Designed miniproteins, single chains, continued (5). Designs and how they scored, part 13

Each design is a single chain, and the fold is of that chain. pLDDT is the mean over its residues in the fold that is shown.

## One batch from the design tools (miniprotein)

Design m16444
Fold by ESMFold2-Fast:
Structure m16444 (fold): chain A 61 residues (1-61)
Amino acid sequence: MEKLEEEALKAIKEGDEEKAVKLAKEVARLYADSNNLSPEEKKKLEEQAAAHVKKLTEAIK
């Protein structure tokens, strides 16, 4: 998980929104699975992570 977070942060800094979103969703999925969250909560976390990362990459302008 730490490696995925590091790669996601790097992608954000590089402006690679597509890669950053993909990695953020993977981190959200691993977090949800580790905490035995419901499929609904898992999907919500993935969507929130993707939206947050998109805002971060756009803000670094």
Scores: mean pLDDT 77

Design m16445
Fold by ESMFold2-Fast:
Structure m16445 (fold): chain A 61 residues (1-61)
Amino acid sequence: KVLTDEQIEALANVIVSSSKSEAEAEQLVAQLAAYLRSQGVPEEEVERITARLRARIAELR
């Protein structure tokens, strides 16, 4: 199931709240990207999701 912009923003907040460091947050984003690719999500969509996640995580820190 492809994530909406609202779901991506909610997920970014969870990642920031759950992670103790920038490295841990990046690891969680990388794990999500690997999961999405394993589910057959197109690379273009994975890039959209991870770019938005990284941008939001940076704004929250």
Scores: mean pLDDT 80

Design m16446
Fold by ESMFold2-Fast:
Structure m16446 (fold): chain A 70 residues (1-70)
Amino acid sequence: MDEEEIKKLEEALENIRKGIELAKELNDSVIARVALHEAEELLEKAKELGDEKLAKESQEIIREARKVLG
C-alpha cells in the first residue's frame, strides 16, 4: 500500500466532509455537487488502492451529498 497516497486521500476526504457541512448550512446545491463529484473521484482512487475503509467513508459522503441535493 502507498501510505503517503492514502494519507493524502484521507485529508481530501476530511475537506470534502467540511464542504458537505458548508453546503447544508448555506443550502447551496453547487457546493454539494462539487463535493459529490470529489467524493466519487476519491471512491475510485480508494478502490484502485484496495483501501476498503476509505472506500466506505467515501460512499458515506456520497450518500450525504445526494441527501443534500434531494
Scores: mean pLDDT 80

Design m16447
Fold by ESMFold2-Fast:
Structure m16447 (fold): chain A 61 residues (1-61)
Amino acid sequence: ADEVRERLLALGFSERQAEGMVRAARVLPADLARALIVRELQEMGVSEEEARAIAEGLLAS
């Protein structure tokens, strides 16, 4: 959890945005959470491969 949060902050997300993604991964069904997190990361300029890795890290936490 902490490592993925630090990575989100390093990518330019605010602490509140990072917390929101962690919460989405916890509350939403895994497939929906993964799709939404990947899309949000890609909109911020993250590659699809890296966005997927970050989303999987959040879901595994």
Scores: mean pLDDT 75

Design m16448
Fold by ESMFold2-Fast:
Structure m16448 (fold): chain A 81 residues (1-81)
Amino acid sequence: EERLLKELLELLTTALNAIESGDLETAIKFLEEALELARQLSKKSKEIVELLEKAIEAVKKGDLESALEYVEKAIQLVRES
């Protein structure tokens, strides 16, 4: 659990950096990997899953401001878990 949360945080941080640098393909890749990992953490991670789904959609639509907000909120929830 601790190990998976750390890996999730690293994936989210990498995705955040990719969004900030405009590397949207890398951002989507790492967000999708983070989403897959978050789904394995089960029902308590529902909010994290919902935020990551919204972040991926925002990146795909070019709404980078919303994408950053969703990823930052997901990072906060992971740190609180």
Scores: mean pLDDT 82

Design m16449
Fold by ESMFold2-Fast:
Structure m16449 (fold): chain A 66 residues (1-66)
Amino acid sequence: MEVVEEVIEMRRRLIAAESLTEEEKREAEELLERLRELLEKAPPEEAQEMLRRVLEEEHEEFQRLL
């Protein structure tokens, strides 16, 4: 749960940012790896819901920026 929310937050920052620092890039990669591990270990239904939530939050943020 917390990892999913951190990934959503990081993705919002990436969408809004013009460029990434090396540190921000490393952070994003680390969070994506954590999300992947979480999805791999979760039941299929939970994995689907987590992924759907991440995509929905990104879509909302992108719409807000437009």
Scores: mean pLDDT 66

Design m16450
Fold by ESMFold2-Fast:
Structure m16450 (fold): chain A 82 residues (1-82)
Amino acid sequence: SAEEYLAKGKELFEQGKYEEAIEYYEKAIELDPRYAEAYLNLGKVLAKLGKLEEAEEYYLKAILLDPNYEEARKNGREIGKK
């Protein structure tokens, strides 16, 4: 399922396997093109690879599909400091 591919992508991201994480996030999007969380995580991994313009496009896509991700990203930064 799209959720299983997203979960595998997150696992690979945590292991520092960014290119493999991208592959699984793209598979999640292929199964569910409106999966906002998959676009958000694809943006995060692209930012880690220094592909900032591509990351921005995917962040925008995630927010367009689910505007609550703008607040979640802001709140996540505050939680990460704790």
Scores: mean pLDDT 78

Design m16451
Fold by ESMFold2-Fast:
Structure m16451 (fold): chain A 63 residues (1-63)
Amino acid sequence: MDLLAAAEAAVAADPNSAEAWTDLGAAYVAAGRPAAAAEAFQRALALDPNYQPARRGLAGARA
């Protein structure tokens, strides 16, 4: 999926961006990879613990 490749490129360009890691997590959810999505959201929260989109994404990835 084009979305996953774009999100991976964004993380590679700025690995310290909570937004980039959150986008990668969302792309993994869309690709049906909830475990990889959870890791990406956890990485985003390690960078910014108050980043609400990553918090919501992690909750949704845990089934």
Scores: mean pLDDT 80

Design m16452
Fold by ESMFold2-Fast:
Structure m16452 (fold): chain A 67 residues (1-67)
Amino acid sequence: GAGGAARVAGERALATGSDEDINRAGAAAVLAGQSGDSEAAEHALRAMEEAGATPEQLAGARKGADL
């Protein structure tokens, strides 16, 4: 499900710290949030932040996730 995908994408972003994986975690957070899984969306957003996401990347993903 979207929540599981957001968790996995967040774990990948933490492992690599790459901009590509941070952006993938953001996209997965958006899908999880839109699917009503706000807990999984918040976990992915936290993982993005810890991986070094910019405030702009975090704000965009949070807005898309309806958080």
Scores: mean pLDDT 86

Design m16453
Fold by ESMFold2-Fast:
Structure m16453 (fold): chain A 96 residues (1-96)
Amino acid sequence: MVTSASRLSAIQILLAEELPDEVSELNTKTKKEMEKALKEGNLDKAIEVAVKHTKQLLDKAVELGLISEEEAKKLLEEETKRIEELVRKGDTSVLL
């Protein structure tokens, strides 16, 4: 069974193999912005940082020809809903 979450994870692994330095820098920057948002208690900003990170990874996957722009848009919409739902339920582990 292939899920959207499994598909996104596979794309992240492929990007880390193709662009390890860029992915590492992006992850470091996102972690710093996320830690700041969570320290300030700004959950809306934390969600924004997580969504922006996902979009940046998907944009890179489209540039490399790993996925289509249509698939990237669908995965971003599904991941945004997942993050918002989990954070609303008090599960901030998705943001780390």
Scores: mean pLDDT 79

Design m16454
Fold by ESMFold2-Fast:
Structure m16454 (fold): chain A 100 residues (1-100)
Amino acid sequence: MLSDEELKEKVEKIKELILEALGDQASPAEREMLERITANLLEKIDKGDYEGAIEEIEKLLALAGYMLARKGLTDDPEVQAKLEEIVKLADEIIENLKAK
């Protein structure tokens, strides 16, 4: 089972993958929104609010999917590969949070 610090590192990795997938098409407002959701998620892990952390990661995934689809990036093979990595990391985080 992953420690809280290892979970937080994986959350930061998801954020980086989302930003890489969006590239230069991420607006300043979208970047700030991703930072805010990520910060909330990390805070919930730090406080032991694992149910709240699961809700925040689900919001992060929904937002990322919406942003990528709206910008027409979902047909890009490199974006598809990053989405697969994001989903895999998110599933691992959720499983570990549920086990706490």
Scores: mean pLDDT 85

Design m16455
Fold by ESMFold2-Fast:
Structure m16455 (fold): chain A 86 residues (1-86)
Amino acid sequence: SANEQKLGEVLRQLGEVVQSGSLSDLDKVKKSAERLLEEVKDDPRLSKSAKILIGYIDYLKAKEEGNKAEELEKKVRELEQELEDS
């Protein structure tokens, strides 16, 4: 019961971060999920859910880092174009 409520709270935090676009806060959600995993490590269902949640957060972080790299590449191309037009 209490551990299921904690899982629900971490899921709500993740949903808020994803919905608001505040992806910089994914590290905070990951720390909450890691703490939950430690508390539920002896519960096979809840520990599996916490591990899946951590994996999904790691996936979102990797995707966000990829998006940042694409934005940097775009800015470099724009600067190269400006130099050619000058």
Scores: mean pLDDT 78

Design m16456
Fold by ESMFold2-Fast:
Structure m16456 (fold): chain A 60 residues (1-60)
Amino acid sequence: SEIAELEARYRKLAEEYNATKDEKLKEEAIKTLLEGLELKAKKAGVELDKELIEKELKEL
């Protein structure tokens, strides 16, 4: 499924970021995570506060 593919991509990007500390990988990981969360929210019929979640993730 598309959600499973996004989750796999996020894990790979997060692992690479932890190894390299490359901020570009962090940005791609956050984008991928948000895409997965948005699809899950859409499937569940709920609204996602995407901007709030993105802000919190960038501060980690």
Scores: mean pLDDT 77

Design m16457
Fold by ESMFold2-Fast:
Structure m16457 (fold): chain A 72 residues (1-72)
Amino acid sequence: MSLDQLRQRASDAVRQVALDDGESQETADAVGEAVRNAKNGEEAEKAAREAGASEHTVEVARVVAQYIERYE
């Protein structure tokens, strides 16, 4: 799996988690973009919070982005 494929799959998975958590489509899309574009977990966490995501969705975004950073 390439890094781009990993980022896309992670973005898709986090977007689905946000929707399952009851987030709006706009917030879910913003959180997915945060995970796709963040260089580390802290950037993803900050962007997800700024999008108005729940604490659970924010934590998932942080953990996933941190995992991607370690893969790089």
Scores: mean pLDDT 81

Design m16458
Fold by ESMFold2-Fast:
Structure m16458 (fold): chain A 82 residues (1-82)
Amino acid sequence: LVERAEELAREAERLVREAEEAYKEGKLEEAIRLYEEALRLLIEAARLATEAGDSELARELTARAGEVERKLAEVKEELKRK
């Protein structure tokens, strides 16, 4: 479970980097899609960490998911204002 949670977290971070690059290029809809997928993976990773009893990892992943969720909300607002 912990190993799977870490794999999902790594994939989520890859998607966050791709989302940041899409955002820099003005591809807001693509950035939103990538952030949404990253958020989904981080939530699943936090759930698996909780099931494994790794409270520290679960806390870290939950905090990271919150950061990605805030960034996603910002990009969605920017798209609506265009």
Scores: mean pLDDT 85

Design m16459
Fold by ESMFold2-Fast:
Structure m16459 (fold): chain A 51 residues (1-51)
Amino acid sequence: MERKEKALRIVEKFNDGQTAAMVLKGSPKGTVLERARELGLDVAELREILS
């Protein structure tokens, strides 16, 4: 799955453009998931999108 497709799914599901921008920039999966935990997002669903 392309980074753009992952970013789009993040925007559609969580309405969080900053998390989506991190994925587009190629931030490590662990860093993206850590941010999601801090914001109270569904980490399990985000992990599936990032896999």
Scores: mean pLDDT 78

Design m16460
Fold by ESMFold2-Fast:
Structure m16460 (fold): chain A 64 residues (1-64)
Amino acid sequence: LSEEMQREAELAMVRMALSVAEKFKDVPFSEKEIKKLEEWRKTARELGDDELAERLDELIEQAK
């Protein structure tokens, strides 16, 4: 229960960060940053936020 609320708050912050990242698509991502995006994508899918998961998938593919 508490963990779910923390993960939902984390995803809300990720959504805000993602809107900024989408503006800077030309900025290269490090391997470490790509792994972090993959972790957030997994969390989004586990919480059923399919829209956020798809946006993270697109960003990861663009970064590779």
Scores: mean pLDDT 72

Design m16461
Fold by ESMFold2-Fast:
Formats: C-alpha cells, structure tokens, sequence
Structure m16461 (fold): chain A 76 residues (1-76)
C-alpha cells in the first residue's frame, strides 16, 4: 500500500541521512512525503481515521528530515 511504501521510504531516508548521503536522503524523504499525502487522502476517502493519522505522521517526519538536510547543507 502507499502507506507501507511511505513508511519504508521514510526509514530508508533516515538511514541515508545518518550515513551522510544527503542527496539520497532528500530524494527518499520527498518521496515518503508524496506517498504519505496520497495515503492520507485515500484513507480519508474511505473513512479510515487511523490510516490517515499514520500517513500524517509519515509526512510530518519526512518534512522534519528535509529541514535537517537543509540545515546540514548550510554547514557545507
């Protein structure tokens, strides 16, 4: 599902960030956010409140990851 893919991409993005691969981390976080938004919309259409909440958390964490990448890019 889009939610499962978004969660996997978020975890891969976090791992890439920890390894210092900022370009790959940014790509993964952007894709996780995109799929997370799509999963939230799909859950909303079906009345799946918990699915929408989980998808929202993925989007929130991906956005925070992107902010951390911008902070590191300013350092180097």
Amino acid sequence: SDLEQAQRLLEEGKQAFEQGNLEEAERLYREAARLGVRAALEAGRRGDVEGARQAGRVVEEAVEGLKKIEEKKKEE
Scores: mean pLDDT 86

Design m16462
Fold by ESMFold2-Fast:
Structure m16462 (fold): chain A 55 residues (1-55)
Amino acid sequence: SAPKRISIEEAARYLITEVGLSEEQAIALLVKELELSPEEHERAREAVRRVIEES
């Protein structure tokens, strides 16, 4: 695994605002790319939802 130099929240923001992924696509990519634990799955979902709410 690559060194994790980016937070879940920062990665979620990037995927939604810069890449333009949907909520489901962003969450799926975060889970795969960062190898998130089950607890971190919920955090990723919340992070993505927060970014969308800001938009």
Scores: mean pLDDT 77

Design m16463
Fold by ESMFold2-Fast:
Structure m16463 (fold): chain A 62 residues (1-62)
Amino acid sequence: SVEERVAEARARIAADPTNAQAYLELAKAFKEMGREDEARGAYLHALRVDPSNEEARKLLEE
């Protein structure tokens, strides 16, 4: 479920806060839940870790 994906992404972030992919997965899950502000926050964290992450930018543009 999307709630399980949020929990898994948060666990990965807790284990490695430099994991840009985990923030991207968290952002996608929040977007699917309609939580746009939380999704944007997670996307910006992904870009802070990896500024060249095209997938994170595309998620915000969608």
Scores: mean pLDDT 79

Design m16464
Fold by ESMFold2-Fast:
Structure m16464 (fold): chain A 65 residues (1-65)
Amino acid sequence: EEEQKLRDLLSEITDRINELAEQDPAKAREAAQRVVEFIQEMKKNPDKALELAEEALRYVDELAA
């Protein structure tokens, strides 16, 4: 259940970055680098993976605004 939510969030993040890349490639690159840092943190703290994924999605959305 939580594994499915995590996969859905990661998919959403990818879609948002792809949309941002069409509008502003430089911001999309910045967002992608930050998301990679979040993914690495998720590997170190699996219990916080869902929270970190939500934070990553929020970061990308805020950057796109």
Scores: mean pLDDT 80

Design m16465
Fold by ESMFold2-Fast:
Structure m16465 (fold): chain A 68 residues (1-68)
Amino acid sequence: MISEEELEREVLVALGRMYVGLGKLALEKRNDGELAAELYRKAAELYREAGDEELAEEAERLAREAAA
C-alpha cells in the first residue's frame, strides 16, 4: 500500500502538473509569458521536492522559453 511519504510526493507532483497547466493557460489566454514563467518555476520547485528531477528540468525549460 502507498506510504504517507509516497502520497505526499504524489500530491507534490499533482500540484506541479496543475501549475504547468496554469502556465500554459496564461500563455494561451493572456499571452502572459512572465506569469507563465513564474507558474512553471513553481512547478519545477514542486517537482524537485517530489524528487522528480526530470519533470523539474522540463518545467524549468518551459519557464525559460516563456520568459524569452
Scores: mean pLDDT 83

Design m16466
Fold by ESMFold2-Fast:
Structure m16466 (fold): chain A 91 residues (1-91)
Amino acid sequence: SKEDLEKLIEELEKEREELKEWFEENKDKLSEEEAEEIRELLEELEEKIEEAKEALEKGDLEKAKELVREAILLLAGLTAQRMRVYLKIKS
């Protein structure tokens, strides 16, 4: 439903902000290449979230669903990157 999509978008925004904060706190411990990859994924995630909001406002539920699915996959990728960095920092 539209309400369910709105709640998913809110959760995606919250998780994106938490990942952005983590990145700002830990970027000095990353290689320049790793930092660039994470930054690009964070920017792409933000773009997909904003596009999903716009699609939802226009009543395009199918487009909003697809953009939310893409955002979830980007979030999963960022979470995996964060886990890899934890292993490097704590070793």
Scores: mean pLDDT 84

Design m16467
Fold by ESMFold2-Fast:
Structure m16467 (fold): chain A 89 residues (1-89)
Amino acid sequence: KREALMGLAEASVYLVAAAAYLSIGDEEGAREYAKKAAEKALELAKELGDKEGQELAEKAIEAVEEGKPAKEAVKLVGEALDALAKHVE
């Protein structure tokens, strides 16, 4: 699926950026990119009808918006992308 592959790639790039910011202690940068990754994951999950991916991506967005530690959002995005990766094989 071209759309699944492209969406997963875009979300993965943002997740890698979020993890990089988290590794250097940039909590704000980590939240910004985790939210971008989660929003892309949510769009893809809705397109694919993946309820698990959608729920995980929504939780990641909530974590960022509620000011939770960025590591929680990064973890939730990673779990969402793992669920969505099954649609790409």
Scores: mean pLDDT 84

Design m16468
Fold by ESMFold2-Fast:
Structure m16468 (fold): chain A 99 residues (1-99)
Amino acid sequence: AAQERGEALRQRVLDVGEEALKGSIGEAFRTLAAELDRAVDESQTREELDHILEAGREAFDKLAEKAGEIGPAVRDVVRYEGEQTLAEARARGDAKLAA
């Protein structure tokens, strides 16, 4: 079912985000952004896309919190770049599903 598939894609994004937190902030960001793109490309419904983007937001928020341990400027950069990445992912998903 679409709901079960959406939950699986959401969980995969969250799991990749958690594992990425063990690395450097830059590596973690690149890993999470790549997984978000992959999950969006695999989405087939609006419901799945929404679950993926919710998971991406949670994962970027956790990464921003970890970046805050380095300093507030690094946290703010991660938050800004995360919001841009999520907006681009939504636009790509919307374009794919509109076809």
Scores: mean pLDDT 84

Design m16469
Fold by ESMFold2-Fast:
Structure m16469 (fold): chain A 88 residues (1-88)
Amino acid sequence: NPEIQEKLRQLSDLLVELRDKITTPEELEFFAKLGSEMLKKYEELAKKSDNIEELQKFEVKLTLELGKKLAEKLNDEEILKKLKEIEE
């Protein structure tokens, strides 16, 4: 699905920008824990589903959740707004 792939690309770019704004050990730990939790959720679905579109939609959902929580932690209202605009 080209629309889902484009959303994942946009989310990846915003996540890279947010990661580059991490300046404290607390922010880094927050990101690492959140990323680990999201990866675990994705892996659990990937073991149960062979539906590529379902997996890609779930990846978008998890990446949006990760990005929004990180943007809120970093007080980045501009990136938070961009993430919400990607969310339908």
Scores: mean pLDDT 83

Design m16470
Fold by ESMFold2-Fast:
Structure m16470 (fold): chain A 63 residues (1-63)
Amino acid sequence: AAPVVPPGWDRAQLTAALRAVLLELGGEPSLVDQLSLDELNEALLETLSKGADVNDVLRKKLA
């Protein structure tokens, strides 16, 4: 939870937001749909911080 803002996003809202961002980065819907919230967050972080292929990162998280 954020200390000073109303960060009342539930898991469904966070999952939807992360899925939307990964799809905008060129992620395949079938791969994005199979990931948990934690895996989506890790995939987004790895894709953005390392410039990795989003679909390769998604496949790695599924394995």
Scores: mean pLDDT 74

Design m16471
Fold by ESMFold2-Fast:
Order: structure tokens, then C-alpha cells, then sequence
Structure m16471 (fold): chain A 79 residues (1-79)
């Protein structure tokens, strides 16, 4: 179940983010976004990509953060 896998990845990413492990958290939020997108949950996908973008920004990965922010914005318009 892609939704259950995505939900678990979000929970793990939130824990990593609370521990200051921003790049690892961003990678898991990005994976969750892809799974939500595959499942057709564009709203959860958009939110997960936005969380990934914020975590990448904290990790100093500005280019990846901007790419995922744009992707989240596009998906939010379709949700």
C-alpha cells in the first residue's frame, strides 16, 4: 500500500527533522511525495515536497529546495 508507506516515511522524516538531520529528512519527505503522487493524492504529495524543500534549505541544498518548491506549487494547483 503506497499510502501506508508514504505515511511511514513522513513520520520518520519528521523525527529526523526534529533531530536536526535535515538532508536525511528531506530525502524521506521527497520519497513520500513520490508515493503520494503515484497513489493520486496530489495534496499530500504537494505537502511532502514542500516539507522536503524546507529540509533541503536547512541542509544548504538551495537548488533542490527550489525545484521541489516549484513541484509542490504545481501539484497544489491540481489538487
Amino acid sequence: NDLEKADKLVAEAMKLRSEGKYEEAAELFEQAGKLYEKAGDLGSASNSYLMAARAYEKAGKEEKAEELRKKAEELAKEA
Scores: mean pLDDT 88

Design m16472
Fold by ESMFold2-Fast:
Formats: structure tokens, sequence, C-alpha cells
Structure m16472 (fold): chain A 87 residues (1-87)
């Protein structure tokens, strides 16, 4: 799947610290996402990348988008929200 390929490349870029490349691949995967579950996973991963860049405003924005899908567990969102709030 083209979605899975971009999601995987985004994760690989994130693990290597190539945050701009990770964002590019995750946004491409987001355009290809067909379900709220796929979109939620991408929003969480985008929030994680922005947290690493210390862009707390964008991290919070994407975390809110993930929560709005209602496809994620509370626990998956809570840890990221706590990190944003503690800056």
Amino acid sequence: SEFEEHFKKGQEAFEKGNYDEAIEHYKKALELAKSNEEKAKLYVNLAKVYLKQKDYKKAEEYLRKAAETRALTYDEIEDLLLEILNK
C-alpha cells in the first residue's frame, strides 16, 4: 500500500532524527488515509515529530486532531498531552 510505504518512511525518518522528512512522509500518508484509525495514527506521529522539534503549538494541534477522530485510546493521547503541558 502507498499509505503503508509513506507511513513506514515517515517512521524511519523520525527514528533517524530527520524530522522534516518524517513530516513530509506522514502528510503524504495522511492524504492517502482512508479510515479514522489511519488518520489518528498519523496525527499522533505528527504530534511526536513536532514535540521533538519543540513546536508545542503544532504538537497540541495534531494531538487535538487525533482525539477528534475518536479512534485512539485515552492512554495513547495522555502521555503526549502531559509532555506538551510540561514543556
Scores: mean pLDDT 81

Design m16473
Fold by ESMFold2-Fast:
Structure m16473 (fold): chain A 138 residues (1-138)
Amino acid sequence: SLPVGTKDEMRDVKIMAGTIYGARGEYEKAIENYEEALSINPEDETAYTNLGNAYAKAGEYEKAIEYYDKALKINPENARAYFNRGIAYAKQGKYELAIEDYKKAIELNPSLASKANPLIAQLYKKLGDYEKAAEAAA
């Protein structure tokens, strides 16, 4: 058995390695490191959020949504996970779900409004709702 803290240190190293690989565009290696972090801590909200981000950057939006769902099940107040899941929904053409996630992200973190409101306005335009698009842009 490992000493208390050694598993946390190993998990942190894996999250750090995944983040470095992800920054380099090496998404397969980033994913491997985040999966290893989850093998150490299966309820790691940060590892699930980072897996969602890595899959989204790789263009694998369905998998990205799956991992954001897992992160949000652990921490339903993660405004960033809602915002990023909204982007993944929008990329899939699921505009109503994207708008709901952007609004939830703003509810949890009002500082996201400046980033989310233009996206909400664009999606309402795609849905043909120009009145709601104008309201979101104000």
Scores: mean pLDDT 91

Design m16474
Fold by ESMFold2-Fast:
Structure m16474 (fold): chain A 57 residues (1-57)
Amino acid sequence: SMTLEMWKVGTDAMNKKEAELRAAGVPLNREQILEMVAEAGKAMSKKIEEEKKKEAA
């Protein structure tokens, strides 16, 4: 199931990765943007997995 909370989790993960890159002095090039998107995807996947476990309980 997709929810606004799920989308927020992805956005928060992306923003956190951006902050980490900025703190490390890494330029936000296309490659780094793809890493941010990948982090969002990972966070959303973990949240979906957790929701499925709760639905199965």
Scores: mean pLDDT 77

Design m16475
Fold by ESMFold2-Fast:
Structure m16475 (fold): chain A 78 residues (1-78)
Amino acid sequence: MENRKIAEENKEKAKKILEEKGITAEELAEEAKKNGDKALGYAALLILEEDLDKYIEELIKNGELTQEEIEQYEKLKK
């Protein structure tokens, strides 16, 4: 599947840029939009969503989120 390989390559490229520049995935997504690099921007957004998902899961495990906040997050993902 061509689209899967492109997504993986762009995701790896985005991760390297994040590590080299020390910027956030959100900042990378904005930079990619300014440069017209839609593929890199999309990859950066995917990384941002994965990072956000991990943070939310950790907050849930620590009991720092209310049940309503958890439901709101789940609705946002759907």
Scores: mean pLDDT 71

Design m16476
Fold by ESMFold2-Fast:
Structure m16476 (fold): chain A 77 residues (1-77)
Amino acid sequence: AKEHLERGKKLLEEGKYEEAVFDFTQAVLEDPTLVEAYKLMAEAYKKLGRTDEAERVKQDAIERLKAAGLEPPEEFL
């Protein structure tokens, strides 16, 4: 989980948004409570102009975090 998160961050900084989305997707599949990965995945989708995908990521994060007993970040609400 953390390895994919860190690699995704590096790819996002390099402008490799599609590859960053892939790594963030792997991070949340391994750890569905990893809030930071959802935030960065939504950011990467926005940078790709895929705003509908970014919104889906936020909604999925809200549902998964609530199911785990965690409060979603205010920026997702």
Scores: mean pLDDT 80

Design m16477
Fold by ESMFold2-Fast:
Structure m16477 (fold): chain A 98 residues (1-98)
Amino acid sequence: MSKEELELETLVALADIQLSIMLNIAKREGAPEEVIELLEKARDKLAEFVRTRDPQKLIEAKKYAEEAAKRLVELGLLTEEQRSNIVKLLDEAIKLAE
């Protein structure tokens, strides 16, 4: 396994863990169904990336994750730092997957 492949797989795994934590918080705190759906869509796109290795799936995952994280910050359920962290993880994954 190349260093780049291992790094990419690690970033994708960390992003999925972080999205799972966000989804758990959203469900527990009664966030709007649209936010829950965005988080589930983001995770689905990460799973599609693992299967297909298509970088467009990471771009789609980032779009859904960023919108969901923004809404969670607005609801007081996530910090701006936590939003920044998920976006950074996905940006680094996209850069490696090109």
Scores: mean pLDDT 87

Design m16478
Fold by ESMFold2-Fast:
Structure m16478 (fold): chain A 55 residues (1-55)
Amino acid sequence: SPEEKARKAIDEAIKAGVKELTVEQLAEMSGVDRETAEKVAKEYEKEGKIKLKKP
C-alpha cells in the first residue's frame, strides 16, 4: 500500500541517520502522494521517531 511504502522509506532514512525530514521529501523518496506522506510523517513525529521540518 502507499502507506507501507512511506513507512519503509522513512524507516530507511532513520537507519541512515536522518533526524529531520519534510513531508515533501518523504513523498519524493517513497513515490507516494503528499497526503499519504503527511499522514505517515505525523505518525512518526508523534511517536518521537523523527522531527518533522516545517515547509
Scores: mean pLDDT 80

Design m16479
Fold by ESMFold2-Fast:
Structure m16479 (fold): chain A 55 residues (1-55)
Amino acid sequence: ALEAAQARGQRAMALLQGVREGKSAEELGISEEEREHLARAIDLSEQSQKEFLAK
């Protein structure tokens, strides 16, 4: 019953990994604006984790 939500989550994770690996928007099959949005989300997540782990 949650198949659609799970598939969407898995796709999002794959795109995030692709952005982290330096793949272009064309290689990921998304727009440049979409890629930029994902890159920003990654940066915010990394910064938050760094602050949490820093003492």
Scores: mean pLDDT 72

Design m16480
Fold by ESMFold2-Fast:
Structure m16480 (fold): chain A 77 residues (1-77)
Amino acid sequence: STAAEAARLGAEAAEAIAAGDLERAEEILTEALLKAGETDEEVAREKARRTVAENAALAAANPEEFREALAEARAEL
């Protein structure tokens, strides 16, 4: 299912952010956005880059809450 695949990719991207691999997170999120119906690869990459930056800032500001949110998202897959 597309929704389950998008959720799984989102969780993988969040794990990459937690590991500090922002380039990998951007790649995974770009793929997730394209699978979710984004037709413009450049727009998907811009959105992914913005989302990675926002989530990296959250992970740095509150690593515990970010880790809890990631674990909860994984449990729903």
Scores: mean pLDDT 77

